# Designed miniproteins, single chains, part 34

Each design is a single chain, and the fold is of that chain. pLDDT is the mean over its residues in the fold that is shown.

## One batch from the design tools (miniprotein)

Design m1156
Fold by ESMFold2-Fast:
Structure m1156 (fold): chain A 99 residues (1-99)
Amino acid sequence: MDAFTQAILAALEAQAAEVERLIAQAERLAREGRLDEALRLAREALRLAEIALGLGRIALSILRKIGAPQADLDALEAQIARLDALIARARALIAKIEA
């Protein structure tokens, strides 16, 4: 794995972990009836996840174009899938709170 791919993967992994923590905190606040706080935190998590997903997709496109190793592409696709799952989880929480 080259230094560029390593840096991108590390950044996406760190961002995904932070987004997951924010969603988990928002889910706890929602269970406590603190709906306004939960909604604000879930929306922030969604915003951060969507930014990270966009950057990950750009990186994947660049790596595919330059013929990066399949292992590097697979690792990046796994982080993109993780971010997509976190976005779905944040959207589900927002929809539940707004219902």
Scores: mean pLDDT 88

Design m1157
Fold by ESMFold2-Fast:
Structure m1157 (fold): chain A 74 residues (1-74)
Amino acid sequence: SSQRQQFSQLVIQAQNTIQELKDLGKTEEAKKVQELVDQGINALLNQGDVDTAISLLQEAIELGKKAIEEAKKK
């Protein structure tokens, strides 16, 4: 299914973003992104809510990308 493929791709993107934040020493920001990823996984696996899961992963990626850009400006 397209939603299942989208979810899998977003998880990979979020994990890459978390790793980049860790590599930049932004451990607190990485933790915040991970918490949103965990909420997204919980929404899918325990609640069956694919739309909420996708939304939370998109929020995680956006938060992470903003934190990476801020880190690069310092």
Scores: mean pLDDT 86

Design m1158
Fold by ESMFold2-Fast:
Structure m1158 (fold): chain A 82 residues (1-82)
Amino acid sequence: SLEKRLEELAREIERLLREGAPLEEVERKLKEFREVVRELIESSDLSEEEKAELLALAEKTVELALEEQRRRAAGVTPEDLL
């Protein structure tokens, strides 16, 4: 199921982060996670308005996660964003 694939991808991402995997590998998995979330939302019985809101939230969440990983790889600390 899509839900089980999301769970597996989430565990893989957590493992990669825990092991200090390269940025490109984490980014690849985050992008894959984003696509599965999009598919899950689109296949739901929610209204088109609710689907649009959830898709926007999911895309923004993944975008922020990708940006955070890129900043860490570039040596930018969270303090630099204050």
Scores: mean pLDDT 76

Design m1159
Fold by ESMFold2-Fast:
Structure m1159 (fold): chain A 78 residues (1-78)
Amino acid sequence: MRKEADELVEEAIERGRREPERGPSILADAAMYLLLQALSSTNKDDRDAYIEGAKRLMEAMRELDEELRRREEERRLE
């Protein structure tokens, strides 16, 4: 369970960085998915792993949003 949650988080972050314009949405969807898995889990360790994964995705989403804003500024600078 922990490894599966970690793999999903890493895949979502990698995909978000490969498609940075859609990155925040990709990460938000992945975080929502992990939170739903946490709510469905009866095992505390599994639940904690999904919640921690969702937190990591939310932080990655903030980083991508900041990167996208910087890239937009550079595009306008030409």
Scores: mean pLDDT 76

Design m1160
Fold by ESMFold2-Fast:
Structure m1160 (fold): chain A 70 residues (1-70)
Amino acid sequence: SRVEPGQVVQALRDNPVEPESFKAGEKFVILGREVFAAGRWWVEATSLETGRTRLVRADDVNYENPVGRE
């Protein structure tokens, strides 16, 4: 996956697991490159709704159809 800092992505599903919780449809700005951990690719991103920075799974966000570009 080719993700760049500053891209805006949308959550495809809910994550109820604290402290990294978020809801489907929540928008994030990507802060950095993907990292591989615990068998998955992760990205550090800040919620545009809450301002909280979270680690999100790469497969939980829409990188290919970023928000506002249809």
Scores: mean pLDDT 69

Design m1161
Fold by ESMFold2-Fast:
Structure m1161 (fold): chain A 98 residues (1-98)
Amino acid sequence: SLKEKAIKILEEMIKIARETYDEALKNGDVEAARVAAETIMALNSAINYVKLGDIDLAKEALEEAIKNAERLKQLGYTSAGDKIIKLAEEALKILDEI
């Protein structure tokens, strides 16, 4: 289903954010670790909203994740930020079809 496809993309984004969180902690980068953790929280909210059928709230949570990913790029985590933004854009397109 479209919901299952969206959730799979959101789970992939969480994996990237978790890897970024671990890298930030190893680097002593408190700000990047905080932003990565906030990204994980926003994405978990998005998954819950998709499951409940609250698609507009899921989109708002994804927009928050995009803002956090742009901040990760500013902090030097450019590859992680770019991947999260790309996956978020794919998820938003799927949510528009629900």
Scores: mean pLDDT 92

Design m1162
Fold by ESMFold2-Fast:
Structure m1162 (fold): chain A 89 residues (1-89)
Amino acid sequence: REEEREKELEELLKLGFPKEVAEEAIRLAEKAEELLEKGEDEDLVLYYLGKALKLLVEAAKELGLDLDESTIEAMEKKLKELEEKLKKK
């Protein structure tokens, strides 16, 4: 819903992400959620979630965002878990 999207956007902007990066990450996450709701293949859902997380991790590093180190580590850990799960079959 629009309210949920706006809240997610505000959270990413609060972390220092550019609006364009935040909007793209939200779009990828929304696509993953839509696929999950439709009962599509889990691998496809994980692909879009991983793409969203990768975008955020790369943007945080490239822009030198003042993010808590634990936040970046958590995102990188989730990305690795998603990539490993997709690669495993």
Scores: mean pLDDT 71

Design m1163
Fold by ESMFold2-Fast:
Structure m1163 (fold): chain A 77 residues (1-77)
Amino acid sequence: VDLEEARRLEAELEADPAATAELEELVEAAGKKLKERGGKSVEEVIEALEEAAREVKPSPLVRRAVELYKEWLREKY
């Protein structure tokens, strides 16, 4: 994970209430998908995030934040 990019994205999200709302909606959608399928693995979390992103169609800023989070998950597990 690029820590400098993560820090920049966090600052940009904090400055953009609409992007923050989009991210929150995407996280809720992903969480609901995981709960419905009983997913527990990192791969299932990544798949749920990808499906939620396709459904929500967030701004490029939120899309990049989700990509960075998926990279972090793959690196740690």
Scores: mean pLDDT 77

Design m1164
Fold by ESMFold2-Fast:
Structure m1164 (fold): chain A 70 residues (1-70)
Amino acid sequence: GPPLTEEERKRRIQEAKKLIDEYKKMVDELVEAATTGTLTDEQLADLARKIMEKRGEVEKARNELLKAES
């Protein structure tokens, strides 16, 4: 496909950074909740599902950036 414009590349980098930051916060929340026992099994399962989904979004964003630089 056509190469990314500077603006589009910068936008995708910012989005990827945001997704990575959100993913790290969710992982930290899961670790704390599992350690403190503050969440129910249902809430822990829901958080784990959301973390897996967010990881997929991060990997997709990373792959799109790598393809643009190849």
Scores: mean pLDDT 80

Design m1165
Fold by ESMFold2-Fast:
Structure m1165 (fold): chain A 75 residues (1-75)
Amino acid sequence: SALRDRAIALLDQATAINKQLLADPNASKEQRRKAVMVESGATMAVLAIDYNADPSLVQKQIDETQQMLKELQAA
């Protein structure tokens, strides 16, 4: 589904950013903490879809996690 594709794409992006920040000696403690939170949020969105959670709640979770990822990428 389109919602599942978005959740997987978000998880892939979150995982890549988390790996980059963990390897970056100039990354702040707060950036690293935020990256872990984004990856966790994306993982929860994928799991929610697999367990047939309400699509509107999954959409909200994806949107909130996507916003956190956007903020992290802007820093």
Scores: mean pLDDT 84

Design m1166
Fold by ESMFold2-Fast:
Structure m1166 (fold): chain A 78 residues (1-78)
Amino acid sequence: SLIESAGYRAIETTRRMTERLRRTGRKDVENALAAADLAESMSETALLSPGKTSQLLGERLREEAERARRLAEEALRE
């Protein structure tokens, strides 16, 4: 499905931005937060679907978004 394909792309993008944030600190905070916002929104949509694939995708999107937000908060504190 288009939502599934977009969701996996969002997971990949969020992971990439999170790893950049770990290396570069504040410079990539905005990009990491933007990726997390999209992943969180897509997670909400995916979790509304009763399918196992959509539920798994939603859980993974949520995990990546939460991790990115946590690290962005950490980077903003130092």
Scores: mean pLDDT 81

Design m1167
Fold by ESMFold2-Fast:
Structure m1167 (fold): chain A 67 residues (1-67)
Amino acid sequence: NALEEHGEIALKVRPLAEQLAATTDPAERDALFDEIVKLVKELHEKYGGEIKYYAKRTTPEEAAAVH
């Protein structure tokens, strides 16, 4: 279930997202964002989801291509 997959992603990503929101250092934000992207990709792949669609939202390069 995609909703259950997203729930687990949200639970694991929440602490990192809170750290990202609390920091203004660009290098630290980049590191946190990369870790979030990695976790989302790993969990989505584990659940057999359509990673091609989610990659555009989770990969910095692909996300930048979407306005």
Scores: mean pLDDT 63

Design m1168
Fold by ESMFold2-Fast:
Structure m1168 (fold): chain A 59 residues (1-59)
Amino acid sequence: HMDRIKERLERAQKNVDKAEKELKELESKYGRTKAILILGNKDPLAATLAYAKLKQKEN
């Protein structure tokens, strides 16, 4: 099911846009640091993707 893996990637990309919106909402309630932690608890997949992006720029 290799082709189905690609579909997962597409969904993950769309989730990135959604994560930004959720971050804004959570940030207003819990603050930036807490928002990231809460996101990770809800969607560890999204958190992993965001972390990977940060690591790329960190390099």
Scores: mean pLDDT 66

Design m1169
Fold by ESMFold2-Fast:
Structure m1169 (fold): chain A 88 residues (1-88)
Amino acid sequence: SKGEQFKVFEDLFLKPQTSPTSVVDTIYKILKEGNKTQIDFLLKLLSRESPEAKKRLLTELYNQAIKDGDEEVLKRVKELAEKLGVEL
């Protein structure tokens, strides 16, 4: 729903982000807890980032998913990387 998309927007843009790590943590939570609508909207937001920002964010998300042993998040990160044209 539009409300689910707004929550993703709110978490990334309306809440203060103190560091690049805060953004990675927010995206990781969306991948872990978010539904398809929220993840699809996240993909649209990330598609507007620079190639360097996309690679940095996805690499950090990938490494965190490996460290946590979270196979569902790892799968979602790989799907985002493929759709965004990023090699991990």
Scores: mean pLDDT 77

Design m1170
Fold by ESMFold2-Fast:
Structure m1170 (fold): chain A 72 residues (1-72)
Amino acid sequence: LSEQQKRELIDQMRQKILDYRAEIEAIREEIRELEKQTDQQSISRLTGLQIRRIGLEFEIELMEKKIKELEA
Protein backbone atom coordinates (compact mmCIF):
# COMPACT_ATOMS: atom_id res chain seq x y z
CA LEU A 1 0.00 0.00 0.00
CA SER A 2 1.10 3.56 -0.64
CA GLU A 3 1.68 5.95 2.30
CA GLN A 4 -1.55 7.78 1.38
CA GLN A 5 -3.57 4.52 1.27
CA LYS A 6 -2.23 3.50 4.70
CA ARG A 7 -3.33 6.83 6.22
CA GLU A 8 -6.80 6.48 4.69
CA LEU A 9 -7.17 2.93 6.06
CA ILE A 10 -6.01 4.02 9.53
CA ASP A 11 -8.50 6.93 9.51
CA GLN A 12 -11.33 4.60 8.43
CA MET A 13 -10.47 2.07 11.16
CA ARG A 14 -10.28 4.81 13.83
CA GLN A 15 -13.76 5.99 12.79
CA LYS A 16 -15.05 2.38 12.95
CA ILE A 17 -13.63 2.01 16.47
CA LEU A 18 -15.55 5.14 17.54
CA ASP A 19 -18.75 3.73 16.01
CA TYR A 20 -18.26 0.39 17.83
CA ARG A 21 -17.55 2.17 21.14
CA ALA A 22 -20.83 4.09 20.76
CA GLU A 23 -22.69 0.82 20.07
CA ILE A 24 -21.10 -0.80 23.17
CA GLU A 25 -22.32 2.11 25.35
CA ALA A 26 -25.87 1.69 23.99
CA ILE A 27 -25.70 -2.07 24.68
CA ARG A 28 -24.43 -1.46 28.24
CA GLU A 29 -27.38 0.84 28.92
CA GLU A 30 -29.88 -1.79 27.70
CA ILE A 31 -28.12 -4.48 29.77
CA ARG A 32 -28.51 -2.35 32.93
CA GLU A 33 -32.28 -2.14 32.38
CA LEU A 34 -32.63 -5.86 31.58
CA GLU A 35 -30.64 -6.90 34.68
CA LYS A 36 -33.64 -5.77 36.78
CA GLN A 37 -35.86 -8.39 35.07
CA THR A 38 -36.07 -12.13 35.91
CA ASP A 39 -38.34 -13.45 33.13
CA GLN A 40 -36.96 -15.92 30.54
CA GLN A 41 -37.38 -13.50 27.60
CA SER A 42 -35.32 -10.78 29.34
CA ILE A 43 -32.63 -13.30 30.33
CA SER A 44 -32.40 -14.49 26.70
CA ARG A 45 -32.07 -10.91 25.41
CA LEU A 46 -29.50 -10.08 28.11
CA THR A 47 -27.38 -13.06 26.99
CA GLY A 48 -27.55 -11.96 23.34
CA LEU A 49 -26.52 -8.39 24.24
CA GLN A 50 -23.60 -9.65 26.36
CA ILE A 51 -22.36 -11.75 23.41
CA ARG A 52 -22.70 -8.76 21.04
CA ARG A 53 -20.80 -6.46 23.45
CA ILE A 54 -17.94 -8.96 23.86
CA GLY A 55 -17.75 -9.39 20.07
CA LEU A 56 -17.52 -5.62 19.51
CA GLU A 57 -14.81 -5.27 22.20
CA PHE A 58 -12.82 -8.03 20.45
CA GLU A 59 -13.24 -6.31 17.03
CA ILE A 60 -11.91 -3.04 18.51
CA GLU A 61 -8.86 -4.87 19.89
CA LEU A 62 -8.17 -6.45 16.48
CA MET A 63 -8.50 -3.09 14.67
CA GLU A 64 -6.18 -1.38 17.19
CA LYS A 65 -3.56 -4.09 16.54
CA LYS A 66 -3.97 -3.67 12.77
CA ILE A 67 -3.51 0.11 13.09
CA LYS A 68 -0.22 -0.51 14.94
CA GLU A 69 0.92 -2.84 12.15
CA LEU A 70 0.09 -0.22 9.49
CA GLU A 71 1.88 2.54 11.47
CA ALA A 72 5.02 0.40 11.70
Scores: mean pLDDT 84

Design m1171
Fold by ESMFold2-Fast:
Structure m1171 (fold): chain A 64 residues (1-64)
Amino acid sequence: MEEVIEKMKEEAGLSEEEARNVVEGAATLLKEGFSEADVLQLIMREANLPEELAREVLEYAKSL
């Protein structure tokens, strides 16, 4: 679970705080009724994540 945060730091150059905010933001949007596809697109665009990593973030966010 911390592995997703570590990947975001290593592959996308995010800080730990930025990485946690992306995951928490994704979880909030999913709870507010946004589609998984819309949340995935938002993560990729706003956090500049590759699709594979963005999918891992989405799956982790779904567990929160």
Scores: mean pLDDT 80

Design m1172
Fold by ESMFold2-Fast:
Structure m1172 (fold): chain A 82 residues (1-82)
Amino acid sequence: MMEEGIKKAREAIDLLLEGAPLEKVQELMKPASREELAIALAEKAVEIMKKLGVSVQELLDELRAAGVDPRVIEAVERILKE
């Protein structure tokens, strides 16, 4: 049924947004791939954006300020813009 990896990735995203490095987050939830983490982060970003009325650019800047892995931010930007 629904993949547990994506659900776990959402929990890990909270840590990622708190400035935890992607590598450390992946160690805590090895079942989720880097791509699945990027998808979960993008879904979380869209939810936050709609809830707070924040723009894509402002959200991406906040993620960068929080120390989120640049590769994950790039994936989020692609999903939100494309």
Scores: mean pLDDT 64

Design m1173
Fold by ESMFold2-Fast:
Structure m1173 (fold): chain A 74 residues (1-74)
Amino acid sequence: EFEKIKEEYDKLLKEVSKGNPEAAKRLIDLYEEALNNPELLEYFGLTKEDVERALRAVQAYLNEIKKIEEERKK
């Protein structure tokens, strides 16, 4: 049901804001799923263009976190 996906989405957004890279990876998976599911896209009131922009933003965020983690391991 779309309600469960919305709850997951809201939770993932909060976790990503706290700097959780696993939540960012799951959010990317969810956006990719939404791009392949037009009904889910319509439920959220999003266009494919909106989701593509959000995907790019989360991907950039994840890459930045990964870079910081690698730098701190040295």
Scores: mean pLDDT 76

Design m1174
Fold by ESMFold2-Fast:
Structure m1174 (fold): chain A 82 residues (1-82)
Amino acid sequence: MKEAVDELIEAVEKALPKLSPEQRKQFERAIKALRYAVERGDLRTALSAAREIYNLAKQAGLDDVAKKAEEFIKRLEEELRR
């Protein structure tokens, strides 16, 4: 899980220079929510944060970020389907 979170966050951080200040704040907020949820084991909140990152990435045309967020969402959904 930590590896997947770190990979997604790295992809977002690499894309931040291409984004508007408003888009950067949205991604930074979503990343903080994701890190906090994962550290607490709150997979449902982590899923919500990952979905927000995916939606923001699609709106901004960040295909690499969207793909990594989608894979992370899939992994979280599989864990929640216990």
Scores: mean pLDDT 82

Design m1175
Fold by ESMFold2-Fast:
Parts: C-alpha cells; sequence; structure tokens
Structure m1175 (fold): chain A 77 residues (1-77)
C-alpha cells in the first residue's frame, strides 16, 4: 500500500517537472500542470486503489508530456 503511494508521488513529481517545463515553452500547458498536481494530491490522500489508478494516470500524462515536449523542442530548434 505505502509502496504504491510512494510510486504515485514520485511519478507525480516527475510529471509536474515535465509539465512545468512544457508550460514555460508553451503557456497552453499551464492547465495540464494543474491537472497533474491534482492527480498527485488524489494519489497521496486516497486509498491504495485510488493511489494505483492515480499512478497509472500520472504515468500516462508524463509519457504524453515527454513526447510533446520533444516535439516542441524539435520545432523550436
Amino acid sequence: AEAVKEKAKKVGEEAIEIARRAAELDPRYEGMLNTVEQAKEIGEKGTPGTAEVSARALQAMKDKLEKRAKEIEEKLG
């Protein structure tokens, strides 16, 4: 149970960092940063099942943000 919450927190922190960098490059990502922060909080405060779902959602958001950040960097040169 605690291990799942720790994983959710770590993935959430990594996703927040990526979303913050994306928002610095494109302000349209500020809404995504807020969404990631909310998902991390839900994962930390929820039940073990909620933490698992939150961790999966945070991982998916992180993967999407990493792909988009790379696309933005490639376009900006």
Scores: mean pLDDT 72

Design m1176
Fold by ESMFold2-Fast:
Structure m1176 (fold): chain A 90 residues (1-90)
Amino acid sequence: MLLEEMERLIREAEEKIKKIREEGLKKGELKEAAEKIKEIYEELLERLSELAERAGELGQTSRELLELAVEAAKEALEKIKEAEKLIKEA
């Protein structure tokens, strides 16, 4: 189901970001870690947009799918801004 696929993509992105952040802190490479985190959130946002478009094309517009996509997009945009701040401050 597209909803489950979106949830899986979000979870996989969060796990990858957690690992990058932990390694960045350990190595003192916070700027490089923040840049990688930003790229992961940007890719996630693009993939979520593609899945939402596919749901519409298939006539599978569920309220739950749209709500998940909107919330995930808001979180991704906020995390991109946080990463940009870390890059500028590093």
Scores: mean pLDDT 70

Design m1177
Fold by ESMFold2-Fast:
Structure m1177 (fold): chain A 103 residues (1-103)
Amino acid sequence: SPLEELKALTDELLAALTDPASIARVNQRADELFAIAETLLPDLSEEEKEEIRVESMAVAYARIAVEEGVNLDLAKRAAELVLKYSKHPLLVAEAMEILRRIE
């Protein structure tokens, strides 16, 4: 199931991103995740998004990528994904700040 794949990838990336140095190594997995998320997020309920933690993970990925100066195209994509589909005020605010830093 694409939803189960999205959850598995989100859990994998959340675990990896506990070490910020992992950001460069997870580039391909993050790209796969955001491609799936772009397809599923428009149709997911707020409860499903919160359970999967995909929006929180996208913000965490984007923040770390900007701080480390790597994967900036994916950081922008992750932040834009949150800005477009999230109804969580704090996540939207953080995504807007990240996009401002990417220029």
Scores: mean pLDDT 84

Design m1178
Fold by ESMFold2-Fast:
Structure m1178 (fold): chain A 84 residues (1-84)
Amino acid sequence: GQVQIEAKLEIERLLRLALAKKLEGDDEAAQKYIEEAERIAREHGLESYFEEKLKKMEELYKKAEEMGAKSAEEADELMVRETL
């Protein structure tokens, strides 16, 4: 349904922001975005979707660190590349 589609998009948006903040070294801001995404997932029965996307974000973070990505723009480019 529409509500689940919107919740999934918001979870992905928040995890993308979390990835950007982790690459910037702002672990506190990253954790807040992860916690908000988890809260939305719990409210909508999307815990498995959240876990899958969180794992993908963590894999992208490790790859981005190895490639020297240090900014939100570079994080967004990596996430777009993995989706397309």
Scores: mean pLDDT 78

Design m1179
Fold by ESMFold2-Fast:
Structure m1179 (fold): chain A 75 residues (1-75)
Amino acid sequence: MPPLSEEEIKKREEEQKKIERVTTELVNRGVLSPAEAFEIRIKVGELVGKEGISAEEALKKVLDEETYKEALPLV
């Protein structure tokens, strides 16, 4: 296969940055504690890194419905 690996790595890094931004903003809004945000970053980061899914899809899998609704406009 042509090495799409660099483009895919860059895409996954951008999705990881979205996760960090979203979780930081949720902490600032009082939706998540810093400890909860740290656990979410680990779980969501693993899904993005291993499965190549978007930050939005990974957050949807890890967060409850109410927290996900608050996160969605931040992605």
Scores: mean pLDDT 77

Design m1180
Fold by ESMFold2-Fast:
Structure m1180 (fold): chain A 79 residues (1-79)
Amino acid sequence: SLLEELREELERAAETGDEAALERAQRIADELREAGDEEGEREALEATGEASRRAAELTKSLDPEAVKAEYEASLERAK
């Protein structure tokens, strides 16, 4: 799923500091936002979209640990 792919890319970025992994996470989150019209998953998609926007902001500082923390916090809010 796109949510799992987003998680994998954020984990990769957190482990390696790979800017490209953060860029892929942003693209996956964009796809989740576009798919937000799909019923039943909209709330989780909104939370992942917010995490991705935060990740995009943090990529300017290349802080993958903060990106991961924001993503996990957003998933908790989506529950």
Scores: mean pLDDT 61

Design m1181
Fold by ESMFold2-Fast:
Parts: structure tokens; sequence; C-alpha cells
Structure m1181 (fold): chain A 85 residues (1-85)
């Protein structure tokens, strides 16, 4: 289902974010992604999108370009799926 694909992309973004050397920024992003997953799992797509948009904004602050691009790529995929539902 689209919800399962959203959750999978969130999981991939969490794993990518863990590779960031900025542990505080990483923890904030990961927390938002767990909230987004919880909202998506409960069918609250507006809540999921709000958390996703905040996580994307924070992910842009990741200094490691490869980590930043991988996190944002997975979050944008999750956002597109949520918007298409």
Amino acid sequence: SAIEEIIENLRKAIEAAKQSKDEELSKRIISLLYHAGSFAGSGDLDGALASLNRAIELAKQIKDEEVREEVIKNLEKAKKLAEEM
C-alpha cells in the first residue's frame, strides 16, 4: 500500500540520518520521522506531511552532502506518496 511505501521511505531516511556526524541534528530529524510514521500509520496524512516538511527543512542543514542528499531524497519520495493519497 502507499502507506507501507511511505513508512519504508521514512525508515531509509532514518538510517541515512544516523550517518550524520551532527548527533543533535540527526536526533531531531529522526524524532520527526518517527512522528511522521506514526501519523501515516494512523491515517493522519496532514500530520505526516507537517512532520515530513519540518524534517526536510532540518535535513537541509546536514553538512555532509551525501548524507543530506540521501535523507532528502527518501523524504521527498515519502512526501510525494502522502500528497498523492
Scores: mean pLDDT 87

Design m1182
Fold by ESMFold2-Fast:
Structure m1182 (fold): chain A 73 residues (1-73)
Amino acid sequence: MSPDELAEEVSRLAKEVAELLSQLEDEEKRREILERIAELEREVQSIPDLMEALRKAVEGLRRIKEEAEKALE
């Protein structure tokens, strides 16, 4: 997978997570998801290799999306 393909996947997942967050009325659950996002941002920023950073971002955003979807149930 190219860096461009990974960057597009990150952008898509980030938009999906943002939409799920906008649907969360529970402030505590929303805060927990935002803390997960902040942790992922710190991890990604610590990775000097662009491809590894993008892969980490995709993996993390997929997990965060699953957590947000579960919070809406």
Scores: mean pLDDT 82

Design m1183
Fold by ESMFold2-Fast:
Structure m1183 (fold): chain A 90 residues (1-90)
Amino acid sequence: VEELLKKLREAIEAMVRALEAGDEEAALEHLKEIQKLLDELAEKGVISPIKAVSYSMRLLALLVAYEMGDLTVEEVRAGAEEILEEVEEE
């Protein structure tokens, strides 16, 4: 579990770093990795399957809002870090 949480943190940081670099394709690739890690956490019973879907959808919504110009990279970082904190507290 600790290794999955570490990988999740690293994937979230990589996603935000890709957005800072203006690489939206790399950010989406990291989002797919994050979604896979959330599914693995649900399979291990760390989070519920519904929460895994909810966290995935919230992260996607942050990227969509960024693409639409509604959020800055720093606002995406804050939202993603909030989601990570919620996962780590489960």
Scores: mean pLDDT 84

Design m1184
Fold by ESMFold2-Fast:
Structure m1184 (fold): chain A 78 residues (1-78)
Amino acid sequence: SAEEILEELLEKVEKDERVSEETKKFIKEVVEYAKKTGDLKKAAQELTEKALEAERAGDHDTATILASLGAEVRALYE
């Protein structure tokens, strides 16, 4: 189910030492809203927007992780 995939994505991010605590908190909030509301499109958009912000700031690792998560969430409704 979409909820199971969202939980798996969150667990993977929580264990990733490259991801800052602030970014983990952001991802957790986005995932929880997606699970609670079913608004996967908004969740994917927020992850993609945050990825673009990270890219502009020169944080390519964070940008890649957020963009990948956004793409995986988008796949759940496309």
Scores: mean pLDDT 84

Design m1185
Fold by ESMFold2-Fast:
Structure m1185 (fold): chain A 87 residues (1-87)
Amino acid sequence: MLEEALRRIRELVRERASTIASPALREMVIGMGEGAVETIRLLVEDGLSLEQALQSVLSSLQALRDMEIVPGAGTVEDVVREVLEEV
């Protein structure tokens, strides 16, 4: 369950990042996806459910998107939201 969700996030982030023309933005999106995966794992290890961990990370990504200061945050937000809907 947890490992399947984390694998799904990595696969979807890399798939969507592959459509980004800018190599720097592509690398940044992949890096943000890996950060989201690590945060979800740590939150679940700290006792949150997978759904709670996904929701927490989604909320953080939504805040970054609203600030418009971190390019590509919306891509990772969309992936985390899709995986949350599958759980």
Scores: mean pLDDT 81

Design m1186
Fold by ESMFold2-Fast:
Structure m1186 (fold): chain A 76 residues (1-76)
Amino acid sequence: AKEEAEKIKKEAKEEIEKLLSDAKKKLADALGHPFNPLQALKLAPDSPEKQYLQDALKKVEEIKKEAEEKVKELLE
C-alpha cells in the first residue's frame, strides 16, 4: 500500500511536470519567444495565451486531486 502510494505520487508529479512543460512550449510557440511566468500578468484576459495557461493549471489541479484520492483509498 505505501509503495503503491509513493508510485502514484511519483507518476502524478511526472505528469504535472510534463503538462507544465508542454504548456510553456505551447505558449512560447504562440508568442514567438520563450514564456516567462513573471509575464503571465501581462497576458490579456481574453487572449489564447491566457487560455492556454488557465487550461494547463486546471489540468494540473485535476491530476493532483485524482492522485490524492487514489492515495487516500490505498492508505485507508
Scores: mean pLDDT 69

Design m1187
Fold by ESMFold2-Fast:
Structure m1187 (fold): chain A 87 residues (1-87)
Amino acid sequence: SDEFLKEAEALLEEILEAIRAEDWERFLQLVGELVALVRKHLPEAAAEIGEILGEMLERLKAAKSVEERVRIVEEAARRILEILRRA
């Protein structure tokens, strides 16, 4: 639904703001909220989105700058939005 997509897009924007602010606790909380939202409204995409988020979290562990972390999260967000818009 349009409401679900808007809520997911808003969460992805807040996730990007948290990573830019280096607020790791808020970032992880928002990622958890996105996972819960997807499981509730689009369970058929949960596994694919979970894989993207898992890859994102592993890449973030190796990242050495805020710019690199933002790029990693932006790439994951783009891939997730593509899946959500396809559904």
Scores: mean pLDDT 87

Design m1188
Fold by ESMFold2-Fast:
Structure m1188 (fold): chain A 67 residues (1-67)
Amino acid sequence: MKLSLQEKFDLLVSKLASLPLEDRRTLDLADLQELLRILLESPNMEAFDEKFEEFIARLRANPPAAD
């Protein structure tokens, strides 16, 4: 299935918008860059979804600590 860069970006935005506000606020610029890298490196939507879930689970297990 052909997935354009715009469609990939829209999917990322939709998934981020579906996250609780607190999880979204925890995301740093570096985290957003990593998510974008995952999106660009993913060959298809299924691979992206799997990597996205792994990334979010990792953040929940080890939230970045910055006062």
Scores: mean pLDDT 71

Design m1189
Fold by ESMFold2-Fast:
Structure m1189 (fold): chain A 106 residues (1-106)
Amino acid sequence: MSLEDLLRLIGIILRAIGLAFDLERLDVPEEVRELLLEALELIIKAALILMNGGDIEEAIKLAKKALELARKALEMARDLPERVRQLAREVIELAEELIEIAESLK
């Protein structure tokens, strides 16, 4: 893993933590909140697996599950305020970036 890849993974973890703090401050239906928090936890777990030189396929599996949960949350958030939908889109972007990094490490 290159230094650039490591810095990108650290960036993903820090952004995921920031989004989790933002989510706690938003008035969001519990089901949408739970999906987004689970997606963020899976993103952090997958990034840590990659940083620790663990199973790349396991990291991809977790990141893809996070993407699925975040997309479901975005669909459920269709009638919610734009700030909630924007947060869901940012979670999707993190999961997609993480999958790209993991695939590049094969």
Scores: mean pLDDT 89

Design m1190
Fold by ESMFold2-Fast:
Structure m1190 (fold): chain A 87 residues (1-87)
Amino acid sequence: SAIEEKVEALVATLRESYSVEELRALARGELAYIRAHPEEFSPEEIATLEAALARMERPGASEEEVLAAVREMLRTIARAKARRAAE
């Protein structure tokens, strides 16, 4: 799908440009923004993003586990934006 292609392109760029700790910092910032502006996301979408961030911040999380969580966050955000654009 177009969303999956966009997610993989973004993950490739992020992996090349940022460390795991920088990815965690970016994810924390994004979730803080979403929590301050929850009108753009459903409670279920916010819960999915919070669970993904928790996986990224788990002690001993591998780079691949962090990247899998980044994919889930980007996919959730892209789907929420697509849903809102269809309204």
Scores: mean pLDDT 84

